# Designed miniproteins, single chains, part 53

Each design is a single chain, and the fold is of that chain. pLDDT is the mean over its residues in the fold that is shown.

## One batch from the design tools (miniprotein)

Design m1829
Fold by ESMFold2-Fast:
Parts: C-alpha cells; structure tokens; sequence
Structure m1829 (fold): chain A 81 residues (1-81)
C-alpha cells in the first residue's frame, strides 16, 4: 500500500539522518494534509530509531485517512518505544 511504502521510504531516509526527506516521502506517498503527514513523519522518524516499523505503518495509514488524532497517538507510542 502507499502508506506502507511511505513508512518504508521514510524509515530509510530517517536512518540516514535525512529527516527532511523522510517527512517529504510520507507527505508525497500518503497524500495527507500537513498536520496528518507531520504526525506520521514523527512516528516514522522515531520508529526508525527504535526499530518499530509497525507503529510507523499505522501512523502513515492514519495520515492517509486524515485521522490526525490517531496519527499523533501512534507518533507518541513510537517515541516511547
């Protein structure tokens, strides 16, 4: 899915320290609004640091649906992992 590709590509850039490209990949591939895409990008960046790819994928799917609250929730969970 586009959300899974967004998480995968974002994680690759985040692991390289390229957080700008990670965030841009999430926004481009999900087609989400700035707030939802921003929340998902945070989950992807933290997921890359912790190895929790599942939370990154869930956040990207939430962003694609426009569910800002769910995307933020998964971002917070990824940061704590």
Amino acid sequence: SMAEEAAKEGIKYAKKGDYEKAAEAVKRLTGADDKSAGAAAQAVIHGAKSGDDELAIKAAKAAQKGDIKEAIKYGQEAKKA
Scores: mean pLDDT 79

Design m1830
Fold by ESMFold2-Fast:
Structure m1830 (fold): chain A 60 residues (1-60)
Amino acid sequence: SMGQKQIELATESFNEAVKKGKERLAANPDADPLEETLNVFRLAAELHNEGVAELEAELA
């Protein structure tokens, strides 16, 4: 069950990071595409880690 939730969290985190990246580019069309791409990967990892931490906290 934890593995399944991890996969779902990873998918949701990536989708949210992509949405935020697109919003940032829409708000700032002169933004560096490479920096925004790296930000998407970074944010996806951070969101996934936060989701995992929340699930683990429920087990404590």
Scores: mean pLDDT 77

Design m1831
Fold by ESMFold2-Fast:
Structure m1831 (fold): chain A 65 residues (1-65)
Amino acid sequence: SEVEAEAERYEATVDPARHEALVAEYQAIARTLPASRENTAALLRALAEELGAEPTLRRLEEAEA
């Protein structure tokens, strides 16, 4: 699965505990915004950049193409 492969690469480059904490923080922010594809994509991109997860960013760019 594309999502599974992305998550595995992400976790390989980032501490799992910090990854989970930051994902929870971004999900909390997402709950204050209108549920939309654009908002979700923007938050995922910001999270990937903050954690230095290039593989996640590349997958997100490919999905947009």
Scores: mean pLDDT 60

Design m1832
Fold by ESMFold2-Fast:
Formats: structure tokens, C-alpha cells, sequence
Structure m1832 (fold): chain A 74 residues (1-74)
């Protein structure tokens, strides 16, 4: 999960080009991820599978945002 948090911070920095704005964006999404992780702690096995899928979608989303930020540079 630390790797996902690092990805979010890197994507936010690349997307905004501004460390202050990047930190604010990263904090919001890291908080969202922490809520999903907390829900997973008390979830049933079926719910844990669904939450794992949502976490993977979040990671894919941030990877896409990083790629889009690179495209926006040009």
C-alpha cells in the first residue's frame, strides 16, 4: 500500500507541476485509499474482493493521470 501512496504523490506532482497543489491532491486521494483499507479490515470475504478491485481501479486511475500529465506537458 505504501507503493500506491507513492504513486499518488508522484502523479499529483506531475499533474499539477506545483508541489503545494500536488500535496493537497495527494492528501485527498490517500485519505480515500485509507477509507477503503479501513473498510476492508471489517469486510466479509466477498466485500474484501470488491474493495481490492476498487483499490486496483484507483491505482490504474493514477497511472492514467500521470500519463495524461506527461501528454499535457507537450
Amino acid sequence: MEEVRELIREAARALTGNPEEADKLADRFIKSLEELEKARKTASPEQKTALDFLIRLQVAHWRRLLAEAEAARK
Scores: mean pLDDT 75

Design m1833
Fold by ESMFold2-Fast:
Structure m1833 (fold): chain A 77 residues (1-77)
Amino acid sequence: DVEEIRRLAEETRRELLRAGARQSLVDGAQQAMILAGERGGPQLAADVLRQVARRMRERGEPEEAVEALERAARRLE
């Protein structure tokens, strides 16, 4: 359900902002999650979130933000 994915995306957005992630990055992650969910369902949304989390870790973003994305991906499985 796309509505469930949008709700999780909003929860994840709040966690990313609390972790200190840049708002533009948070907006991009939320948009990517919703778009992937609409096109390929929860599994594609989870895969995209894991890719974003990997990129954030590579770039040295806050570990709490990376963990929030990984938790969101696990909830979509």
Scores: mean pLDDT 82

Design m1834
Fold by ESMFold2-Fast:
Structure m1834 (fold): chain A 65 residues (1-65)
Amino acid sequence: SARELAAEERERLRRWRAEHGPAALPPLSEEVREVALEIAEKLREIGDRLDEGLRTGDMSLARLP
């Protein structure tokens, strides 16, 4: 879940700061990066479908009278 991912990221940040200092920021975690990429891919798929529908005119509800 997003809450579990956030809790794990907070724990990773806490451990990183304990090792590297209070102002240190870790690189983005692999799990957070993977979720962000998955969201970006889904948005891209939606965008591609909308663009194709507009280009081919297959979106009947979007046709001008």
Scores: mean pLDDT 68

Design m1835
Fold by ESMFold2-Fast:
Structure m1835 (fold): chain A 61 residues (1-61)
Amino acid sequence: SALDRAKRALARLLELGAPVDETTARLIGDALGVPEEDRPELIELGKQAAEGKLSAEELLS
């Protein structure tokens, strides 16, 4: 799904040590055409990544 592709993109950025936050999640969601219903989940993952509470493995599980 588009959400799964977005989660993989965020996981890749985290693995590369790139900054990931709510803005990153919104931009990825827009670029990959994530449905509006899935946007809150994706944005929340971006927030958790910014707080250091989310790993790449957790995004892929």
Scores: mean pLDDT 82

Design m1836
Fold by ESMFold2-Fast:
Structure m1836 (fold): chain A 76 residues (1-76)
Amino acid sequence: PELPVTDPLLLALLSEALGAPVAEAWLVAQRQLGDREVELELRVRTADGREYAVRVVLRQVGPDEVELVSAEAREL
């Protein structure tokens, strides 16, 4: 079961990484890499109807702040 992504900051990061507006995004898997790093596996549909498997690594740099360490996308 995939969870819908509704976080506007994460949706914005995904749109930037894909170069297209995100229509829908779903969290497929989450993996803790370290105390402040997490890997997210996502399925993303862009506004043009294309689908992508996206993997992002986020690092927590403050209580309410994260930075994008890496992003990769594969068209489905």
Scores: mean pLDDT 81

Design m1837
Fold by ESMFold2-Fast:
Structure m1837 (fold): chain A 82 residues (1-82)
Amino acid sequence: MDKTFEAGKGGVHVTIEIKDGKVTISLEAKTPEDAPLAELLQPALDYFKEKMASLSTEEQEKLAEKFAKMFDAALAEIEAAR
């Protein structure tokens, strides 16, 4: 079963795709100013992807959903702090 989770409104966009137990995480900087933040986050996402590869599909979906929610919450907090 295909699942896709998206997070990011502040110029950094994260897409987590789970397809037949395969996890794909894409991190995109929408502007040049967001590139340093994307680079900072990339190693953590790569590590998370590698850890998820050892989990069952059900565990991958649950963890991906939680991560997408956490990313959205963090971005909302940054926006509220303005």
Scores: mean pLDDT 72

Design m1838
Fold by ESMFold2-Fast:
Structure m1838 (fold): chain A 78 residues (1-78)
Amino acid sequence: SDLELGRLGAENLRGTAEALLEQAKKLSEQDPEKAEEIWKKAEEQIRDGVRQLLELGEQLPSARELLEKTAEEVLKKV
């Protein structure tokens, strides 16, 4: 179903974003001089994932609201 596919996409983005932010935090604490570069890379990857999720929402109308809310929640973390 559209809702099932949308839910899986949303869960995947949340998990990926959390992992990327956690790794960026760890790496930036180990090398503060590279912190800006590390965080920019993580933010870019997360923003790309958000764009893909929103595109999926355009193809799955019944999941669109769920995917838009998930994208908004994830973007607030970057």
Scores: mean pLDDT 87

Design m1839
Fold by ESMFold2-Fast:
Structure m1839 (fold): chain A 72 residues (1-72)
Amino acid sequence: MIDPEILEKAKELADKYIKMGGVEGAREFLEYLKKHAKLMDKEEFLKTPLSDITGFPEEFFKALEEYIKSKE
């Protein structure tokens, strides 16, 4: 299962984009991240402030994608 802290961060980020541009806007942001963000170790991700994050663990993308899909 996806780590609860990763799931929480994914939901917070998705909800911000859903509030600004709806589910479609959140999907566009997810696709942008998939193309531009580096893969990162889970431990490093959890210790890094969101403003300084340069990559995401694979579980973050899965959590974000499933959460956005659940809002349809």
Scores: mean pLDDT 75

Design m1840
Fold by ESMFold2-Fast:
Structure m1840 (fold): chain A 57 residues (1-57)
Amino acid sequence: SPMAELARRLKEQLIAYVERTLGPEAAARLREFADTVEEVRRAFRWLGEELARAAAA
């Protein structure tokens, strides 16, 4: 989706900005946090799909 691509680009730009201003350790921590958020978002999407399937059965 166009919104997903925009979100990804904004994430990459923010990480690059943090690396330039606060250093690579801060940027690595931000990347790790963003990856955790994406994993949680994927889990909620999966749960929503499972609930929709259960409701249709």
Scores: mean pLDDT 81

Design m1841
Fold by ESMFold2-Fast:
Structure m1841 (fold): chain A 70 residues (1-70)
Amino acid sequence: SADKEREIQRLKIMARHLKVQGETKEAEEIEKLVKENKIDEAKELLKKHTEEQLKRAEETIKKLLEEMEK
């Protein structure tokens, strides 16, 4: 269906982005799950990684703000 195709395209784009960011292993895992038509598993893996990356970004911003207050 169109919704499934859209999800697959999104997962492929996100995997490419992860490779650019140096997250090659996680990108390859997502690509393999998509190839195996395990879309839900691929979405869960991406979701968990996205949550981890967001938390790391928040911590990085906090550190940068603390450094700017020197």
Scores: mean pLDDT 78

Design m1842
Fold by ESMFold2-Fast:
Structure m1842 (fold): chain A 97 residues (1-97)
Amino acid sequence: SEERRREVEERERALREGSPRGVELSQRLGELARRLEESVVKAAESKDPKEREKHRKEALDLLLEIRRELGEPLTPETRERLRRELDEVIERLRRQK
């Protein structure tokens, strides 16, 4: 887990710093990030509980795929944390309206 944590941190650092490795990863992750943003916005803006849940689920699936691409292990604990963090972001956006 220590080696894998370092690998994930290195990938995230490369993305932030715009290194050659980061440029390669950013193209792949850019599309997923765009779709995630769209799903989060739709989840925040929808007044229909069913549409909100649909977009929230789509956003979670995309977030998990992004974390998988970064090499993060998707344990039940990690999945629950990401779900909670996503719910907090959606609620924050709803309040900013």
Scores: mean pLDDT 75

Design m1843
Fold by ESMFold2-Fast:
Structure m1843 (fold): chain A 64 residues (1-64)
Amino acid sequence: SAAERARRGGEAVLRLGERNPRIPDIAADKVAAGLASGNEEAARRAALASGLTPEEADEVIRAA
């Protein structure tokens, strides 16, 4: 479900933030919101805008 994908994607962002303090906690909420709406591209844009690299953004979306 979109809700389950949002949960997994948000958790993946939080795990990245633990290793990379440049990633703000709010990035998880923004990525999760995009995934919950079924808009993967919005989730990816939110990740990039929050300071994730393209590789990290692709990783968290794939984990969802």
Scores: mean pLDDT 84

Design m1844
Fold by ESMFold2-Fast:
Structure m1844 (fold): chain A 68 residues (1-68)
Amino acid sequence: NAYFDELVKRAEEVLARLHEAIRAAQEAGDGPTVLALSAVSHGLRAAIKAKDPQAVEANIAAGEALLA
């Protein structure tokens, strides 16, 4: 399960960035950005809990796209 363990490490890094971006968006009063980032954060946590590598990869990609 080395692949999934590395994927979870990448997901945790993306989650940390998403949480920081959510705080910044909340400070700025940017509701649409808060909702978009929170949806991806929730999906990523759910994918990790489900141990679904494809869902984790998809949510990492979605999170990175929003953070670009």
Scores: mean pLDDT 88

Design m1845
Fold by ESMFold2-Fast:
Structure m1845 (fold): chain A 82 residues (1-82)
Amino acid sequence: SIDDMIDNIKSTIQSRSNNIISQFSDNPNDVSLVQQFTDDQISNLDQYRDDNVTISDIQTHGDNMIGQINATQQYIDQRRSQ
């Protein structure tokens, strides 16, 4: 269902963001920025529950959001390897 897709995407975004936050536990400003970004993205996804949108639209939007959080993780990993 659409609700299941949204819940799965939210879970993935939250999990990845929590991992990034854990890595920055010594920098409260960066933690707050990642947390706010995550909360905003999750709120945007919840709006699709009330909209007359297709599963394909939700999948595409979700994939793009997950791609963005993955890019952030890769960037952090590269900086830490130096």
Scores: mean pLDDT 72

Design m1846
Fold by ESMFold2-Fast:
Structure m1846 (fold): chain A 105 residues (1-105)
Amino acid sequence: MEEIEKEAKEIAKDRKKGLELVMRLGVKELAVAVLITVFKKQGKLDKAQDLQQRVDQIRQKFYDIAGVTSSQFVEGEIKGLTEKQAKAIILAIEELEKLIKEALK
């Protein structure tokens, strides 16, 4: 079993770990939103636009892996994380962390 799939299965069985994973995603999304705002304030509009497009691509990939549409995710109640949703969040966190590291260099 791949390490990510094993972690996703463990998280899907544990509501506390699921909540912690969702909170980690929220922190990474906030960090990228702050970076986009900083680039806009610095007049680096091209960098802000590129970063926003990459975030949008990560979001699209998240919905594809999670097996839900954007409308279902916005309007639906997430009663708990499925293994697919946990995997999608783990992958989204990794991609967002990579974007943050690249943007800070």
Scores: mean pLDDT 78

Design m1847
Fold by ESMFold2-Fast:
Structure m1847 (fold): chain A 75 residues (1-75)
Amino acid sequence: SAMEEAARRALQRALNFKKLMDDIEEKIRELVEKQGLSLEEALRHLGIKPSDLPQLENLRKAKEAFDALLEKLRE
């Protein structure tokens, strides 16, 4: 049905979003830990301004909520 197809597409988008957030977190970690950059410098290197941090934090929380939902679906 159209609703089942829409649900599958929504899930795929959420999984793609999770992968993108995980990749961003990994790149920040590498820039800070391996290259010795400050958190602000690492974010700037990725094109993320300090003023964007509240939005990035909201996206991180959305990813964590999705991870929690996936965990419940595996139970």
Scores: mean pLDDT 77

Design m1848
Fold by ESMFold2-Fast:
Structure m1848 (fold): chain A 65 residues (1-65)
Amino acid sequence: SMEEVIEQVMKEVEEWMKKNPDASLDEQIQKATDLAVQKGREAGLSPEEIREVVRRVVNRLLESL
C-alpha cells in the first residue's frame, strides 16, 4: 500500500541521515525523493500514487525540522 511505502521510505531516510549527519537539507530531500520513487515503483504504485508518496515523505521530513 502507499502507506506502507511511506513508512518504509521514512525508516530508510532516518537510517541514511544517521550515517550522513553532515548532509544538507537539499541532500536529505533528494534522498527521500529517490527512495520514494524507487520503492513506489517496486510496490507497483501508479505515477499519481508515487507523486503522493514523494509529497508526503518530503512534508514529513520538513515537519521534523
Scores: mean pLDDT 86

Design m1849
Fold by ESMFold2-Fast:
Structure m1849 (fold): chain A 62 residues (1-62)
Amino acid sequence: MEVSVEEVDGREYLVLRVGDRVFRRDITGWTEEQKQKMRELAIQLGQIILELQKQQERLALL
């Protein structure tokens, strides 16, 4: 799991990479507080996705 910020054509995107999946959110012109909240949510989402994938794999064995 990786969370980063990418700039393209003067716009800022918060990028979450989990396995082979990529999620992007446009955060151009956001306040530092809003950017921090989105980063925290992205990290939480990534952790939930990874945990659910592991649990689903275990349940599929039953």
Scores: mean pLDDT 78

Design m1850
Fold by ESMFold2-Fast:
Structure m1850 (fold): chain A 59 residues (1-59)
Amino acid sequence: SKREEALELAKEAIRRARELGFSEEQALDYATLKVLEAFPELSAEEARAIAEEALKELK
């Protein structure tokens, strides 16, 4: 599903942000932007929720 693809993209973005030394907040912002770039049909709120879910799953 598109949601599953967005979630995997968000996880990859968070991994990359962590590699770059980003804070958790910065990693969430980065993942949110990457999700919106790839899935422009999503709202900012939906993209942020996906990024937060991805971060939770990576803990």
Scores: mean pLDDT 85

Design m1851
Fold by ESMFold2-Fast:
Structure m1851 (fold): chain A 65 residues (1-65)
Amino acid sequence: MMSTAENMVKHLGLSPELAREIVERLGDEKAEELGLHLLTRPVTREELMERFGLSPELAERVLSV
C-alpha cells in the first residue's frame, strides 16, 4: 500500500519532504482530507492553518505548489 505522503506527492505534486511534514503534523486521516480539499476547490491560507493546523510557513509552501 502507498503511504499517505506518497499519495500526496503523486496526486498533488508536493515534494516528498513537504508531504512527510504534513502527514507527521496532521496524521494520515487529516492529511488525506487536506489532499481532497486541494483537488476539489480553492483552499485559503486561513483554512489550512485553522482547519488543518498547519504553521503559516507550511501553509504558504502548500499554496505555492
Scores: mean pLDDT 75

Design m1852
Fold by ESMFold2-Fast:
Structure m1852 (fold): chain A 73 residues (1-73)
Amino acid sequence: KYLEKAAEYIIELAKKIGGEADREEVLRMLKEDGEAAVALVRDMGLSAGLSEEEVEEAAKKVKELIEEAEKEE
């Protein structure tokens, strides 16, 4: 559920830059490599025209959602 929220956030970011993110691939990345998922959020945020502060806030939000999902194990 928390990973699904993180994936939706990443998909919405992709839409802002005129692209599309594969939901299954994003969910896999969030489960297997949270650092790669956070890096993707930063790259996409910059491409979407977000400021450095907005990019860091987005990265932090995704990181917190990943941490919550890990605690559900």
Scores: mean pLDDT 77

Design m1853
Fold by ESMFold2-Fast:
Structure m1853 (fold): chain A 70 residues (1-70)
Amino acid sequence: MDLIEDLATAAKTVLVARGASQKEADEVAEKLKKALESLPEDASEEEIARVVAEVTGLSLEVALGIVRGL
């Protein structure tokens, strides 16, 4: 599966679990996909997690958990 799509889906799930509406989570997921598409294909887990945290507003620790499959 596409890593970007999987990360966006995981982030959406976490956002909804934390009180975001489905519509808000969908909008954030679309922004996240675009941000991740702009990263180099060899981006580290830490670089990906930083982008996830910045776009979603989640902590870097939670974002790193999403990237690592938590």
Scores: mean pLDDT 79

Design m1854
Fold by ESMFold2-Fast:
Formats: C-alpha cells, sequence, structure tokens
Structure m1854 (fold): chain A 117 residues (1-117)
C-alpha cells in the first residue's frame, strides 16, 4: 500500500540524512550537520504520527524540508560536490512535476548514489 511505502521511504530518508550529517561533520560543516540531525528527529516524530488521512501532507512536509536544507547547504558550500549534486537533483526532480511520494523516492535515491560515489 502507499502508506506502507511512505513509512519505508521515511525510514530510508532518515538513514540517508544521518549519513549526510556525518559527512557534513567530517568536513567541518557543523551548522549543516545540526540541521540534518534535527531533520532526522523531525522525520522520526512524523513516522509515529502517519495515518491514511495525513500521509500525503507528511510526505510533502518532509520533501519541502529536505529540498530547503539541500538548497541551503549548497549555497553555504558552493565548492562541495555532494551538496551541489543534491541541489541539482532537487532542481531536476522539481521540473518533472512528480507526485510527492515519487519525488521523495527519486531525491533519496539520488542522495544515496552521491553518498556511495
Amino acid sequence: SEIEEAKELLEEAKEVLRRLAELAREQGYDEVAEELENLVKFIEEKIKEITEENYKELLSDVYYSISALFTRAANLHPDDAVFQGLHQAIDEVSKQNLPVLEALKEIIRRARELLNS
């Protein structure tokens, strides 16, 4: 079901964002790392609240928060290949006018690829 897929996707998003926070800490991007860690906590709270009635709004809130943070991180660190790649992924996915579940899936997939390269 879409709600089961949404829950699984939010758990995957948490894992990817934790790895990005670790990378940001290692590079000395303490502000970005803290914002990523806070977003992980936000997602943990939202997973507990997810229902068939609210899951689309929660996915939209999470997608917007991730998009804003990736854009901010890229602007703060213009020479960082990972955060520039994440910002490019947001721009490209936003142009596709995908449903929010598919948009979030694509962003998390691209973030995972950037972390594994």
Scores: mean pLDDT 88

Design m1855
Fold by ESMFold2-Fast:
Structure m1855 (fold): chain A 75 residues (1-75)
Amino acid sequence: MEEIRELLSQLSPEQALAALNAAEGVILSGMPDSTIRHTIQALVRLGVPEELARRLFELARRDPEAAMQLAVELR
């Protein structure tokens, strides 16, 4: 989970908040591939680097419970 915090530190406050809200929504949706793809595209439109967004969801997919806890704690 430290890696997620490090990735978010590379973003502006607005981008980091958008990424946290997006990750929470994707986790609550059960992490379907279509939702993840659409969410990555939305974050890229907000200026989040595509590789960073992909890495964020890759980490969230590996441990959804820890990712959800971190998303709540960082808000």
Scores: mean pLDDT 78

Design m1856
Fold by ESMFold2-Fast:
Structure m1856 (fold): chain A 90 residues (1-90)
Amino acid sequence: SKDAEIEAELKKLEKKLKEINDKVGEKIMNNEKLSDEELEEIKKELKEIAEKAKELAKQSTNPVLKERAEELAEIAEKFIESIEEWKKAM
């Protein structure tokens, strides 16, 4: 079903976001500063997650999946802001 396809794609994006979060968290715990190249790559991946999540929200007629997709996009966008603030603080 369309809902099953959207849910599967959301799970993939959620997994990718978690992997990015774990990687960034590990660097922070080790008191490592992200390079400009690493920061730009992470922001690019987060931007792609946000854009794909917004597209899934647009495609979904299921309100639970739509809300989940919209929340994922918001989390990814806030993560970009947090990375920028973290970089300024270090």
Scores: mean pLDDT 84

Design m1857
Fold by ESMFold2-Fast:
Structure m1857 (fold): chain A 80 residues (1-80)
Amino acid sequence: WPEELAPYYVPRPVSDSAIAALAMVDGKFGSNPTAAQIEEILRFPAGIKDRVAAYRVDRAVARAAPASATSLDLTDIRPV
């Protein structure tokens, strides 16, 4: 996970564990994604940016009230 991508895609630091969670929910990489699988997610630059942003928003919503913490698209690794 390049450091330049984390601050670029979100205003604050995002660990590779966040992207790993997105990959696990997508179902394409299973429950334990490797660095190579995360690199495959980075092949979709617009998609990963939107997924990280959506994850941050969903986390904020979950904090405000009891709700599902993820809003990821399971048909592919791109939101909507």
Scores: mean pLDDT 46

Design m1858
Fold by ESMFold2-Fast:
Structure m1858 (fold): chain A 96 residues (1-96)
Amino acid sequence: SFLEQIKKGIEELNKKTSLKVKIVGEPGSERPNVALARAFRKLLSTLSLPPDVQARLQDIIVQMETQPGIYTPLLMGQFLELLYQNGIKEVTLDLS
C-alpha cells in the first residue's frame, strides 16, 4: 500500500539520521500524498526555521501536491532530511 511505502521510506531515513518520526491518524477521502502535504504544512507552521529553509520546505510540499504519487516517498525523505539538517530531532505527522 501507499502508507507501507511511506513507512519503508521513514525506516530508510532512520538508518541515516537520528530523526524520530511518528505518524498518527488516517487520511480521509483525499489522496495520501495530499494528506501528507497537509500534515507537513501543519508541522512547518509550528517550527521556527530560517526563511530560506522554510521556502525550500514549502517548495517540497507543493511538489508533493502536484507531482505523481510515485515521487511522494522521495519528496517526503527530502523534507524530513532537511528538517534534521536544521536541528529538528523529532516530528509527529498527523494525517487526520
Scores: mean pLDDT 78

Design m1859
Fold by ESMFold2-Fast:
Structure m1859 (fold): chain A 55 residues (1-55)
Amino acid sequence: NPNLEFLKEFLKENNIEFELTPSEDPEEELQQLLNQILDISKEVYDELKKYYESK
């Protein structure tokens, strides 16, 4: 899933720690990361939301 890979790389490049619980649905995993980003920074969430809305 390119969106999940993008999120993982984005978090790593910004030195943001995250936890991912394996799921049979990659969209569930993507949502887990998005929810964690909401807890970390609203600005980070807004930037990622713009990225996904433009794709």
Scores: mean pLDDT 73

Design m1860
Fold by ESMFold2-Fast:
Structure m1860 (fold): chain A 90 residues (1-90)
Amino acid sequence: SKLEELKKKLKKLLEELKDPNISEKEKLEVKKQISDLLLEAILLLESQGKYDEAKKLENILKKFNNSTDLEEQIKLTEEAIKIIEEAIEE
């Protein structure tokens, strides 16, 4: 499914964000890609009538975009992945 594809991409970007050797430029690009994928997931969930899951992701996206702390950004991305997993699995 499209949600499964988005989840896999987010997991890959999460590992890139955890790389201690990542440059500041690469970190900004990874953060932008995570933000874009979260927005895509929100719109997809809304199109499927999964409004509660979409709202949870919107709250995460807002916190993610306002965060400057790497540990918080990692935690928020992990929380987003769990919500997407719940939306596509029982």
Scores: mean pLDDT 86

Design m1861
Fold by ESMFold2-Fast:
Structure m1861 (fold): chain A 88 residues (1-88)
Amino acid sequence: SAEEAFKLELEAMEFVKKKLLELLNTTDEAEKEKIIEEYRKYSEEVNAKLAELEPIPPELQAELEKKNKELLAEIEPAVEKAREEAEK
């Protein structure tokens, strides 16, 4: 259903945020590879499920875009800090 697709997209956004923060805070290369692999597997599962669900209506799509912008704003300070540390 469209409702299931909407919920799955929200869960996917939270998972991506979590994995990105874990990756930014990890210095061990083996752990980085593990995080990337977990992200890849989850992404494949989510995409497969979304392909079988109803398209998200425009009203809910707008809500997803708003949530995505909020999540990006939340992680931006961590991304900038990691970039500054890498350039030192």
Scores: mean pLDDT 79

Design m1862
Fold by ESMFold2-Fast:
Structure m1862 (fold): chain A 68 residues (1-68)
Amino acid sequence: IEPGEIVTITGTVVGVSGDRIGIRPDSDPDKIVILKLLDEEELEKAKKLKPGEKVTVTGEVLGVVDLK
């Protein structure tokens, strides 16, 4: 996963702020991927999410935080 890529990620919500969401991927739980949400439908979906919930979202990668 590289910054600027548009990806679909399934994982656990860490947090939501404005048009951004932090997700711990099911494929790599030692990382947090920060995505920019690109459409209104994904934004409304994200507003309903709480930390710890499972989600599948599509967005632009803004960054990856390594927890190791």
Scores: mean pLDDT 78

Design m1863
Fold by ESMFold2-Fast:
Structure m1863 (fold): chain A 71 residues (1-71)
Amino acid sequence: MVKIIIEETGKEWILDASTFQRNYKKIIDEAKKAKATVHITSDGFDSSIVALEFKKELEKRGIKAILKHKK
């Protein structure tokens, strides 16, 4: 699973691989509107790959992203 938190709004998403794809653009749009910092936490190997690619996409769009791995 991947946990996404927008720091300034306190909005959180807890996503698996399928729900991540569905919410991906919505999370980007919310973070961009708020000019917010996005915290990404992954708890599995597959989730860490998806989380890393999402961090890169956020940074590419000028959004500050912080990635954390728990296990």
Scores: mean pLDDT 76

Design m1864
Fold by ESMFold2-Fast:
Structure m1864 (fold): chain A 88 residues (1-88)
Amino acid sequence: MDEKIKELYEEYKKRVEEAAKAGDGEEVVDTISGGALELLSLGASPEEALRAAEELAEAAKKAGASEETVRRALEAARRGVDAYVRSA
């Protein structure tokens, strides 16, 4: 992974863990989907962006996010990535 992409991923991971601990489900969804899209915009493949979203979702779940919030976040990330790929 590019050093800049890795640094960005670590920043998103901290943000999603903080949002999950605060019980902010909407911020968890926005952080995971936004992170996947930003990685795509920096040249990550769709597969890499979706994998990062899955890793962020696991971090959120471990930090206390509900199963429903994690599911919504992954659905949002997948839709965003699909829309980005079709528009590019």
Scores: mean pLDDT 82

Design m1865
Fold by ESMFold2-Fast:
Structure m1865 (fold): chain A 114 residues (1-114)
Amino acid sequence: SREDILRAIGLVLAAIGALLDAEREGDYKAGAIKALELAKEVVEIELKDNPEALAEVLALLDKALAAVKAGDYDTAIANLEKALKVVEEKAPEATLAINAIKIALEAVKLAKAA
């Protein structure tokens, strides 16, 4: 629906905002957690009509989120890269989900570098 598209856009913008807040606060781990939680919501909106891809991507994002919470950024990056590949191969039209995962991946890389 149009409401779903607008909600997904708002969530992507909120993920960018979380990175800006992380820079200001010096807490990229918190920024990465927020970006991942928002990416999950965008994926649920964009992949709702592809239940197999949705289930696979959400499982990978949940593993990435658990890894970030544990401070295991390498495992988080690996799972985010797998999630991105699944969306690009199985639902390439889900451009907001792709961008949300890319923002989360960048947030985790910044947390690792900090």
Scores: mean pLDDT 90

